Designed miniproteins, single chains, continued (4). Designs and how they scored, part 79

Each design is a single chain, and the fold is of that chain. pLDDT is the mean over its residues in the fold that is shown.

## One batch from the design tools (miniprotein)

Design m14734
Fold by ESMFold2-Fast:
Structure m14734 (fold): chain A 93 residues (1-93)
Amino acid sequence: MESVIAAVKELAELAKSDLPLEVKRQEVLAILKRYGLSPGTIDEHIWLVKDKIAPEDLQDVVNLLRRLGFMTPDAEEKLTAYLKSKGLSVEPA
């Protein structure tokens, strides 16, 4: 759980960078591997710890993972609704 929060903070920093999307994809995979996470389950782990993440960082990470195709439709819908409840929005699909 603590490792998921640390990974999300690194992903938020990466999301704010000016790196090309292809480079961001490789960096996301490296960050996930370092914390023992996978692209297929990261969205579920983020949902479980969403209340422990700053909403602005969560927004940046959700937008990045959506652009990379690492978000399921269910996770995207739930996280988008959560962010809207905090007064934030995510990029359109």
Scores: mean pLDDT 81

Design m14735
Fold by ESMFold2-Fast:
Structure m14735 (fold): chain A 56 residues (1-56)
Amino acid sequence: SEDLERMINALRRVSDIVDDYVARLAQAQSQAEKDAIKKEMDERLKELSEEDRRES
């Protein structure tokens, strides 16, 4: 139903975001840059999860 569909769509968005960050990590030249990208990915995924919850 509504909840299942919302979960599936959220998982698809998460997958797309992760793929983008994986590509950026592959291009990173330094450990500091890689660490920063990983932190950005974590924050982005957290924000997406919180945004989905706020709509209810």
Scores: mean pLDDT 77

Design m14736
Fold by ESMFold2-Fast:
Structure m14736 (fold): chain A 70 residues (1-70)
Amino acid sequence: SVDDEVKKLGKEAFEKLDKAKTVEEANKVLQEFMKKVDEIIKKSGYITPESLKIIQEVIDYARDKINKLE
């Protein structure tokens, strides 16, 4: 399901963000996550509220990480 694919991507993004040591690395993780999410949406033709919540949580986590690295 879309939710299962987005949950998997979110988990991978959190793990990669925890390992990111620079703003550039954290930005790259976020960009790759968003690209993969866009591919899922394009293939499925829809997105769920649950998936949107996960996407927002990853974005917020990445922004917090970037702010702490600067």
Scores: mean pLDDT 86

Design m14737
Fold by ESMFold2-Fast:
Structure m14737 (fold): chain A 61 residues (1-61)
Amino acid sequence: MELLKDLPLSEEQKELILKEAEKYNVPKENIRPMAETYVALGRRKEDIPGLAKLASKPKPP
């Protein structure tokens, strides 16, 4: 939850990001980049599930 406090996101947007991150088992380290990408894309709620799915992919070695 502290991960998103400094981002220009509403409480609802933060909750949606965390909920989708939990649903897709996103690693903690990927939640912040996911949220930053969401902000950069104009905070469209329809993008959140896709971002969570992408962020759930482990970083290749």
Scores: mean pLDDT 74

Design m14738
Fold by ESMFold2-Fast:
Structure m14738 (fold): chain A 70 residues (1-70)
Amino acid sequence: SLEEIERKRREKLEEVTREHKKRVAEIKAESKRDNLSPLEETIRLLNEIAEATDRMVEIRKEARAEKAKV
């Protein structure tokens, strides 16, 4: 059903959000422990944002494709 597809999409996006928050926290913790420069921390955060964005785009594409089948 369309409702089931939408529910699965929402669940997957929530999972990506939780993992993104964990990864951001780990990057910040590592930056503090290793005294990374602000630029090095920023680069790591930007890379994580790019990866999270790619995951969200793929989830949305999959949901759109599944909706097209019903």
Scores: mean pLDDT 85

Design m14739
Fold by ESMFold2-Fast:
Structure m14739 (fold): chain A 59 residues (1-59)
Amino acid sequence: SLRDTAIRLIEALDLPDDVRAAAIAAIEAAPNDEEVLRVTQRTVSGASMEDVLRAHAAV
């Protein structure tokens, strides 16, 4: 299903444990495929920004 695919995608990403857990919980709770896609897109975008910010903070 789309939901299962989204969860596997999130699990495969190099995300902080708390971000990954929250994203998976939100996808599991999503009432329809549109919401699954929105949560997945927001998580991917947010995680990328967090990775950039962490890299910047490390220097």
Scores: mean pLDDT 72

Design m14740
Fold by ESMFold2-Fast:
Structure m14740 (fold): chain A 62 residues (1-62)
Amino acid sequence: AVIRGASVTIEDLADGNVKLTFTSTTITRTPERDLIESKYEEEVVPREEAGAAIEAHIAKAA
C-alpha cells in the first residue's frame, strides 16, 4: 500500500509577497517494511497569486 501526505505553509512577507512551503511525504508500506520519502519545496509569490500557485503545485503533483 502507498500512503501520501502533503501540506502547505503560508508565510506573509512585509513586502506584500507570501512564502509558500510545500512538504510532501510518501510512505510505501509492504508486509516486510515501510519506505519513507519526503520532499520540500519553497516559492515566493505576490499575495494575490498565492491561490493560483498552490493550485498549480497540486496539479503538478497529481
Scores: mean pLDDT 75

Design m14741
Fold by ESMFold2-Fast:
Parts: C-alpha cells; structure tokens; sequence
Structure m14741 (fold): chain A 65 residues (1-65)
C-alpha cells in the first residue's frame, strides 16, 4: 500500500485503483475466452499488487484487442 506523505505516492493511489480494476476486467475476459495462461499471469500481478507490471499488461491487452 502507498502512503499519503509522498506526493508521488498520492498520485499513484488513483492510478493503482484504476489499474487494478482494469486488470481484473482483462483477466476475466481472458478466462472467458479460455486463455488461462494470460489470465493466470494477470492474477499473479494483481496478487503482488505490482503497479508497473499491471500497467504493462493493460497496455498489451488493449493493443491485442
């Protein structure tokens, strides 16, 4: 979790919330399509709450369409 004492941390709080929501949606979409490996990788990132990796996955999923 991020702390409010850091200006950069405060900015990333909103990003993390939006990023986690989007990543969960992408993981569910992959699962619905039977792409279990992609969904599983995303779930690992969500479990670790890895903001940077989640953003990358979101970008890749959006481009893959």
Amino acid sequence: SLKPDDPGTQEEVNRRIATALEAIGIALDYEAQGKREEAEKIRELVENDDFEALEKVIDEAAKAQ
Scores: mean pLDDT 72

Design m14742
Fold by ESMFold2-Fast:
Structure m14742 (fold): chain A 76 residues (1-76)
Amino acid sequence: MAPVPARPLADLSREELAATLRRVAERLAEAHNLSDEQKAALLARIEELLATKLAEMSPEEVLREVMAIYDEVLSA
């Protein structure tokens, strides 16, 4: 197993955090077999959060909001 250096979320730039969350959302949608409509809704909500709140929120607050969106989509 290749060693992958782990970085705390607090050490990620806002752009790196945004890119990571977009990637995770894409994979989450595929892993849970979300419909095209559900996938589009999930990605749209995350993009809105990143565009409107990323500048005014800490990385931890952004992660909390994204996890709430994930939970809502998975629970539906």
Scores: mean pLDDT 69

Design m14743
Fold by ESMFold2-Fast:
Structure m14743 (fold): chain A 84 residues (1-84)
Amino acid sequence: DEVVERLLEELRRAAEREGYRLEDYRSFSVGGLPAEEALARASAWAREVAPTLRGDHVGAVGEVLPESEGLVTLHVVVASVSPV
């Protein structure tokens, strides 16, 4: 939630610096998994949803947060941008 909003804001600001506008986005979060499993699930999700976003370009950003017992929480945002 809070992490996803921060990642989206980072993406929006980066796009604006390059003369683009954020058009659409989707987010995915998973926790309590080993890093490889979390990344595999996020990759499968991103591959499925990226083509559904409208805009001239699509990109993704994510953050891996360590948890106890060697598990992680992973947050990913896939977003589309278009020139202003």
Scores: mean pLDDT 82

Design m14744
Fold by ESMFold2-Fast:
Structure m14744 (fold): chain A 79 residues (1-79)
Amino acid sequence: SAAEKERERRLRLLERKYQTFMAVLQDMLAETNDPFVAEMIAKLEEARETSSPEELDAVLRELAQELTKRLAEEAAKRG
């Protein structure tokens, strides 16, 4: 059905978002050795293994927002 095809499309997009974000975090960890990045990787891996697709999408969005906030704070040099 159309609904099943849309669900499959959403799951593929979620998987690609996960892979892209994980690759960015791994590159950052390799360059910075930042414990914050290491903890984000651990949380994202746990969410992938234990969460539903909806829960994983929520975790991915939350971690992306936290990362964006931290990078903005570091750029502002005020924390």
Scores: mean pLDDT 83

Design m14745
Fold by ESMFold2-Fast:
Structure m14745 (fold): chain A 73 residues (1-73)
Amino acid sequence: MLSREELLAEAEFGLLEIHLTVLNKLDPSLPVEEVRRMAERRIAEIRRKFPDLPESMLRRIEELVEAYVARHS
């Protein structure tokens, strides 16, 4: 059973996941360093609010960043 805090964290990670998915689909040719910095900043913001985040949420974002890097490296 998910707590309210877990549901809010899932929603914030969900928004970041959607953003990264859209970037991968549209392929705006952003430098990989900018995509990594954006993801790291967003993760830091979410972790500031929700310090006990499940590692599975971080892994999903990491996979989307690495997919973008693999396409542009």
Scores: mean pLDDT 72

Design m14746
Fold by ESMFold2-Fast:
Structure m14746 (fold): chain A 66 residues (1-66)
Amino acid sequence: REVPPPEFVIDQETVPGQRLSPEEREEALRRLKEIDPDLPPVVMDDEEAEAFARERAPEQERIAAR
């Protein structure tokens, strides 16, 4: 048990281009599948979490302006 780092700050800096390579993402997905076999073949990160939020917001955008 260690003090959690400011992941939100680091994540904001790294998200735009310092993500794991597709190979490393596949490895992480396989590990997640071992822990939770119900998990879909996708790893949710800050980028994907933002896309999830947009899934809720763009519905209005699409109707109003897109």
Scores: mean pLDDT 50

Design m14747
Fold by ESMFold2-Fast:
Structure m14747 (fold): chain A 100 residues (1-100)
Amino acid sequence: PDIAGEAFEAALRGERAVLEAGTLRAEASATPDGRLSFRYVDEEYGFEFEAEARLEDGRAVVLRVSFKAEDFSKGIKFGDSADVRAALEGLVRILAERRA
């Protein structure tokens, strides 16, 4: 399920979201001062993704992204919310390949 994308979109609208699907959890929140925090966790594999962004007119300008897993760690820098979505899709694919 695209719970990560759903939570991120909710935060872009100024909402707080906590979404779960099995061992997956996505959390996103925005503050009145225009900051967005995002966290995605796969509890089964010990995988964690974090992002911090600035909100501008309902759009996210990504400032920092980091993720880690039991045997995998990487920091990523992004310019906008599309980059974050692409990174999330890539991370999901990597995780699925490791499960297969």
Scores: mean pLDDT 62

Design m14748
Fold by ESMFold2-Fast:
Structure m14748 (fold): chain A 67 residues (1-67)
Amino acid sequence: SWIDFVVARLKLRGKYFSVEEVREVLTELGASQEQIDRVVKALIERYGEDAKLSPEQVREVLEEIFG
């Protein structure tokens, strides 16, 4: 799935990501601005703007929005 592809890409880059780094990865993978904005908003609301996000935490948000 697209979600599996995003999570695999994150895992190849590292263990923890800022919200801005997640935005960058989604942009590189061709996500629409609407999709990026929805994910970023959900991550900030759940974990805060300065959160250190695991690929698994990003997966949970992606599954809730697109699953």
Scores: mean pLDDT 87

Design m14749
Fold by ESMFold2-Fast:
Structure m14749 (fold): chain A 94 residues (1-94)
Amino acid sequence: MKSLKELLEEAAKKLQEIRDNRAKLSEEEAAKKILEVVEEFLKELKENNAPQSVIDGVESALKAIKEALEKKDYEAVFTYGEILLEELKELIEK
């Protein structure tokens, strides 16, 4: 079973890689990659019995990202991805 720290670090790394490569991706491709990373992260958190507060936070972020993507509001998806990445970095540093 993966530790919470390992799960946070893996998700942060994947979100950072999307951010760093944003100029090489279309807005739609980058937004879809953010969704995929957040969906997989939530699944791994649940499978590894992460704290409910962390699961609830990521579920809230995922819902916002899905709603923005359905509206083709890619800037909102990027904003939610950036907020989540910074929150993950803060949790890793504690």
Scores: mean pLDDT 85

Design m14750
Fold by ESMFold2-Fast:
Structure m14750 (fold): chain A 71 residues (1-71)
Amino acid sequence: PSPATRELGRELEERYREGVSERELLEEFRRRREELGDRVGALLAEGALALEDGDRERALALYEEALREAA
């Protein structure tokens, strides 16, 4: 992961310790990773959100897209 992505991770860990929900942090992480150009990370986070919503088909499609981007 890029230095910017690692810094984002640290920032979100601090917010989690402050009591922000895991879902809210995942949504912010996806958005900010998209902004950083980390497509694979953004797709993985979006897939995790889809799984939280019970949308297994969407989660699978997003994980497959992330795998293609990572190759």
Scores: mean pLDDT 71

Design m14751
Fold by ESMFold2-Fast:
Structure m14751 (fold): chain A 106 residues (1-106)
Amino acid sequence: MKKEAERVREEMERKAREFAEVARRDPSRTPEAAEELIRLAEELIEKYKDNPEVLRELGEALAEAAKALAEVGADPTLVSAVALMSAAATAQAIIAERRKRREEEK
């Protein structure tokens, strides 16, 4: 679990850095980069919907991504979309953790 969570975090952090670089160099391409980041986040949340460790790392990486994007002056709407994906990953982690805990305690 830890190895997979670490890989997912690194993948998301890499994608977030690419987005921040695009926002700095060419703001007109920021919506395309944001769409790609959000799509990756959605795919990872669905793939790991029953893995709270991966979802927590994903949520944390997306929160850091939103912060980094705000710091480079990215569109506030796109920053908010990334922050919402962070919240979605965290919510799914709580749901997955509660399901796993119930299975292990019964």
Scores: mean pLDDT 79

Design m14752
Fold by ESMFold2-Fast:
Structure m14752 (fold): chain A 79 residues (1-79)
Amino acid sequence: MQEIMEAIEAAIERAVEGLSPKEARGVRFAVYAILAGASQDLVEDMIKSIAEELGISEETLREQVDRAVAAAEEARRKA
């Protein structure tokens, strides 16, 4: 269990490399909420709020979140 969680966290951090600190923080927040089982409606509201605060499109943020979630799931599968 512990090793799987560490692998997931490492995968998320790798996925957000190259993003600004604020953007990386927003992506991490949404990804961890998704992994914790947050409802789709709550995730949608979070993405909208974060994108507006960062001044980026919701589509751009969703793409980054989806990439990070995929990386986390791949890490879970390999661990």
Scores: mean pLDDT 80

Design m14753
Fold by ESMFold2-Fast:
Structure m14753 (fold): chain A 108 residues (1-108)
Amino acid sequence: SSLIDKTVETLIERLNLNLSDKVKEYLKKVLEEMVKLELTEKDTAETLLKKAWDKVFPEALEELSEEELKELEEALQKIRDQPLFLDIVKALQAKDEAKLEEILSQIK
């Protein structure tokens, strides 16, 4: 959880995301679900995000306002579009804090 928390806060800062605390918690849940997925050679940032979002979306739809849900979806799109995002997910799955720090430092 601490590595996911650090990843979320770094992505928010680096991508200049303006998210409420409630939206941040749902962003963390999406990353937690991605970290639980078995990666195949065919998986991309987009396929992983879709699989994780499909698991989180029903709760998010019930608990978030329309504005908060839109903020979350826009944040997920920006994160998905980062070239190193798949490598971030792999580092989180490996619990490789040193590699995660290296990758996060390269986000522009």
Scores: mean pLDDT 84

Design m14754
Fold by ESMFold2-Fast:
Structure m14754 (fold): chain A 63 residues (1-63)
Amino acid sequence: SMEELDELIELAKKNGFKGGVLLAKKYPTEEERKEVAKRFGEKLGIDPEKVYEGLLTLQKMLV
């Protein structure tokens, strides 16, 4: 849900690695990753493309 996504984004703001890993695990598809990156960028004022690349890198570490 959007509420759970927002909670994980707040976790990533406080602990980027832990929050980022949980976001990558929960939203592993390309479409989900795009939506996460967009929301993350909007909430924290970060370029969504950079967020997407970070999430993709973390996803690769989980494989």
Scores: mean pLDDT 80

Design m14755
Fold by ESMFold2-Fast:
Structure m14755 (fold): chain A 80 residues (1-80)
Amino acid sequence: TVTPEQLKVFAAEVQKSVKEALSDSPPLTQKEIAEGAGVSVSTVSKVVKGKTDGISYEKLRRINDYLGVHALKRAVEKVT
């Protein structure tokens, strides 16, 4: 199982990934990340602000998975 220490590290990495996605060209919106990850816009907003204490590993994982899939899809579309 995920320890509290591992969860804090993972939350920080997810926050970094979300901020990078919001600053990309073209940028993702918090709403697009929320819809793609199957979480609320409020959850994404909390991640951006670093207020991750109440966010479950499952929600963080969904955001991380979506951003990884989105990045891969964009890379494929760019080279093809």
Scores: mean pLDDT 77

Design m14756
Fold by ESMFold2-Fast:
Structure m14756 (fold): chain A 84 residues (1-84)
Amino acid sequence: KAEEYFEKAIAAYKAGDLKKGDEYALKAMQEMIKAGAPKSEILSRVSKYLLAKADTYEKQGDLKKAKELRENADLLQKEAEKAA
């Protein structure tokens, strides 16, 4: 369930559909929380979404937003490693 939403979120971001990507990412997170997924796994998945979203903003010319998202993704990945 959550894995299917993860794949759809990443695919939507890569296609440039930020709204659809955010909707699928939210559904994936809700399913993970409901299933009792560990904090490290949730943070790692969110980091991957932020990186995909950042790549989309960069391709659209929003370099400032892309930089902010990549910095947040790095922070979440470091937090995930500490929680694992």
Scores: mean pLDDT 82

Design m14757
Fold by ESMFold2-Fast:
Structure m14757 (fold): chain A 94 residues (1-94)
Amino acid sequence: SEKEELEQLKERGFFLTLATEEELPEVEEIIEKAGLKPTFKGSLEVTLTNEEGESKKLLLILYTKVSEEELLEALRELNMSDETLEAVKEILKK
């Protein structure tokens, strides 16, 4: 449920998502409800190509209250790909 999802986000202290430009207002609303708005770290533009050969530009968006080391460990425990971990490191590189 939305309430359970928001509580999980607050407890984890980070939020990582892929969004289109059109989806940004919905992402920002979720972040604000979770109290994570001040924890914005950055975004990275990524291009995904579907099976039809169509390319789509997306933003990988990161909010985190935890350190880089704690974030990367949490993402590994969530079975995030090495490609996702590298993208997160790039966002945090400042």
Scores: mean pLDDT 76

Design m14758
Fold by ESMFold2-Fast:
Structure m14758 (fold): chain A 90 residues (1-90)
Amino acid sequence: SMKELEEKVKAVQELHEELVRATLAYSLAGRDEEALEALLKVLEEFKKREGYLSEIAELLLKALEGDKEAEEKLQKIIEEVAAYQQEKLA
């Protein structure tokens, strides 16, 4: 439904903003280990939230551990959000 898609969009946007805020400076400085530690801390915090924020954070954590099923589910959510964003720009 459109409501579920809107909730997914909001969850992806909020997670993206927090990940960028926590990791960008470390990543740009080539401090990949600190960037990864900051990423994992954000995802563990979001995993404690409700709804799609928790679901997406858990899928990201599992995908980073090599879970292909989690990676596929995450990719589907990202593609749905990207399609919705393109539709709003048209």
Scores: mean pLDDT 83

Design m14759
Fold by ESMFold2-Fast:
Structure m14759 (fold): chain A 65 residues (1-65)
Amino acid sequence: MTAVLDGSGLPAGGTIGGALEKAVLEGATTAVAIANPSEEQKAKAQEVGKKLGVKVEILPGTALP
């Protein structure tokens, strides 16, 4: 399954890495798409996605699910 994360909607104290791990635990086994990531979120998401073995897709900055 594919999960979609909104970078602008993440909790102030949350990290994109933790959000990715949660999405995978909640059933995202194929890919995780991220909308509106910051540069830091983009880099972190690619790193964590690689460690978790899931594909990370960066959506265009104006794309919202």
Scores: mean pLDDT 65

Design m14760
Fold by ESMFold2-Fast:
Structure m14760 (fold): chain A 90 residues (1-90)
Amino acid sequence: SRLEEAARRVEELLARAREALEAGDREAAKRYIEEAARVTLSVAREAARELGVSEETVRRGLELVREALIAYVEGDDERAAALLAEAKAL
């Protein structure tokens, strides 16, 4: 399905983001995170149906997770944790 293909692509992009961060390339890590967010957004409607939530909930959750991952890459672990907690509360 399109959702399964998107999930595999996101996993690949996040793995590349991790590799970039381990190499000290924060800008490349952020670019991979932004691409993963775009892929997820492209299937937000399908994801909402599968999860049994609103599309708006998926979009808000994605925004919070994206911001959390960017904060983590920039070294702001406290902000990353707070944003992930907010996403979990949705």
Scores: mean pLDDT 86

Design m14761
Fold by ESMFold2-Fast:
Structure m14761 (fold): chain A 93 residues (1-93)
Amino acid sequence: MLLSVAKTAVNLGIATGDENLIKKAIELMKRLSEEEQQEVLEFAYRSALFYGLSEEEAKKFVEALRNGDLKTAVELSKKGARRYAERIAADLA
């Protein structure tokens, strides 16, 4: 189902910083209803915070996804992925 695939693409995209996953998430959202898009964006906000983006950065990430701003969404996803990796590395030390 498109909704579940879009959510998965967002989550894996921000976890890994993978540009192709973020691009697929944006493309899939264009095919969703406004209600389903809102559900993906709420999920994206929570995922961004989980992976280490600040509240302000998470809001920018959600807005970039909403507007199809691939460059900004990818830059923020890479930042989240890096912060998450750093947190995991610190926990293993």
Scores: mean pLDDT 85

Design m14762
Fold by ESMFold2-Fast:
Structure m14762 (fold): chain A 84 residues (1-84)
Amino acid sequence: SELEDKRLTVRIVVLYKEGYSQAEIAERLGLPQSAVSHAIALATKAIEAHTGKPIEELSKEELLEALAEITGLSVEEVREVARE
């Protein structure tokens, strides 16, 4: 579903920001590495266009707010999905 795809994008990008490799994210989430790579590329472009900053320079709070904006989820939904 589109909602689950949005939640999955949040999980992928948060793990990427936390320092997990694309292969580790793929294994953890049960996805092809190509799907993880594609999601990171699209989300990174959208986040950087929205924030005006490289993703590496964002705080965790700035990242979660940007993910809410690009996915259309609420910040609270993004926080819940991002929770370890």
Scores: mean pLDDT 85

Design m14763
Fold by ESMFold2-Fast:
Structure m14763 (fold): chain A 61 residues (1-61)
Amino acid sequence: ATDEQIREGARKGIELAEAGASAEEIKEAMLKMGVPEDLAEAWARQLEDPERLARAKETLG
């Protein structure tokens, strides 16, 4: 995956998490955008936590 694909996948993951999507839905969306499976799984789990979601928005925004 390219750095661009990873960034776009992460932004999509954040958007879905804010919309109340499950970790499985977030992971699936990131995988479709070309994010590696291990990274998509880890980020989907982190984005389930509101505190971690807020920190991810600060880091990736």
Scores: mean pLDDT 77

Design m14764
Fold by ESMFold2-Fast:
Structure m14764 (fold): chain A 84 residues (1-84)
Amino acid sequence: MLEELGEALAAGDEKKAIELAKEVIKKAKEELEKLVKEGKITVEQAKKGIERLTEELAKLAEEAGLPKAAEEIRKEGKKAAEEI
């Protein structure tokens, strides 16, 4: 996933970058929810984790010249954090 995301960003493939970034956020949410269920982290820590990951992915999209991808990534991350 990370290699494919990096390739999409380098190619300026906005649609693919959005799709891959959303998948990264989804997988991170699933892992963080598992850690909350196991008592290893709090719900607040899981939400902050998604917010930080989302901002890093959005910044990578902005640096690649894909501002629409950055916007869509931030929307997906906000939704994911709200669902935790």
Scores: mean pLDDT 84

Design m14765
Fold by ESMFold2-Fast:
Structure m14765 (fold): chain A 97 residues (1-97)
Amino acid sequence: SALQQLLALLPHPRQQQHLAALEQLLSDELPPKEIKDILLEKGLTSEEAAERLEKLLLDREQDLKELEEYIKNNSFPNPEAAERVEALLAYQQRKKR
């Protein structure tokens, strides 16, 4: 899958853990609030970043620019990886709704 390919491009354990946790939580069809709480408990994101993610998931509107900015600023060191994660998150959200 594209997410597995992206994990191979992010060799840093923390980044891989964050992406893997997001994939698992989205796959389990958890509500946005629970996804936020779990990511905060794992220490993989900041409170501010988690609040932005919850808003993006709740609004049902995929503002690709806001999602891209969230990923670039909070999880991933390079724009190409952030753009790929943005596309994967958008795909997963469309599949669930």
Scores: mean pLDDT 57

Design m14766
Fold by ESMFold2-Fast:
Structure m14766 (fold): chain A 56 residues (1-56)
Amino acid sequence: SSLERGARRLEERYGVDAERLVALLRAGDHQGALDLLRSAGFSEVEARVAVHDLTA
């Protein structure tokens, strides 16, 4: 899926846990996804943009 491809790109470039990110977004846990991205070094704005792009 486009979500899995996007998450893998973030894993390759930024070391984000792609499997965890996909699981959180599929569960509707958008706050958990934001927290995961922020733990990987994303700003609040960057994390929100990444979640929007992954779920568009």
Scores: mean pLDDT 87

Design m14767
Fold by ESMFold2-Fast:
Structure m14767 (fold): chain A 66 residues (1-66)
Amino acid sequence: MMTSGIARSVEEALEIAREIGFPVVLTPVDTVFGRGRKVVRNEEELRETVEELLSVYPAVRIRRDI
């Protein structure tokens, strides 16, 4: 099963998160370690957070929360 992916849109992020399973960790691409890292527990939180991150960053890395 998929354990991580990169999304460039909210729709891509939703598909990746559905494959991985919540909760997932979001990390914006092109940032220093620790900045912009967020944990989301469901599709509503993911949509809101990804829209926010994509307003300033080119992409978001999504992975399983460990």
Scores: mean pLDDT 74

Design m14768
Fold by ESMFold2-Fast:
Parts: C-alpha cells; sequence; structure tokens
Structure m14768 (fold): chain A 86 residues (1-86)
C-alpha cells in the first residue's frame, strides 16, 4: 500500500469504530455500559489525533476527513459524558 492508501484504510477502520460506538451508546441502559462507550471513544479520539498528525504531512484531504471524524467523536463523547452525569 502507498502511504495515502494506508492512511485511507486506517481512516475507514476508525469510521467503523465510531459507528460501533454510536450503536453502543443507543443501546446503553446502565452506567457501566456508558463508561465502556466513553473508554472506547477516548481510545478512538487518541488514534484519530495520531492519524490527523500523520495525514497532515501526506494528504490534506485525508487530514480533513480525519479532522471531521475527530469532531464527531468528540461531540459524541461529550453527549455520553453528559448522559452518565444525569
Amino acid sequence: LSPEEELEARLALLQIRLVISKKAYEKANTPEELEQVIADLEKLIDELRKLYEEASKISPTIANDARQLLKEAEELLKKVREELEK
């Protein structure tokens, strides 16, 4: 794989992980389930930040897509944290 193809593949996997976290949040009924979603989102956000840094050096397009996904993940994390505090 080229460096760009590798970044695209990594981005696609992180997009799938965000969908899984969104579905887990929709199904969460206990504080423990919400805590698990938070933990998974924190890991996803860390990996997205690393991908954004790497992509910024190689492809502005992939970097922008990673930045948008990072924003969505951070917004979801905020909602899950607010739900847990209720």
Scores: mean pLDDT 88

Design m14769
Fold by ESMFold2-Fast:
Structure m14769 (fold): chain A 83 residues (1-83)
Amino acid sequence: MVELTKKDKEKAKQLIKELVREAEETGEIHAVFKTESKADAEELAKLFEKIAKEAGLEVSAQVEGTTVHVLIRSPKYVEELLK
């Protein structure tokens, strides 16, 4: 009867923003998150996609059961390296 109490979502948002900034600095970040349920994993993957795209980064988030595998890349950083 009770959905996620937002506690994990707020923590996840902060962690996602931190990883997004790190990807902007380093060019690429891999991260793996374990959640309590498949639904939570799917929701976390969507949050990663939304926040990373708002920052102008490329993101791939894959759900494996209750685990989320995330790859974040800075396209601008990659473009500069190709020159």
Scores: mean pLDDT 71

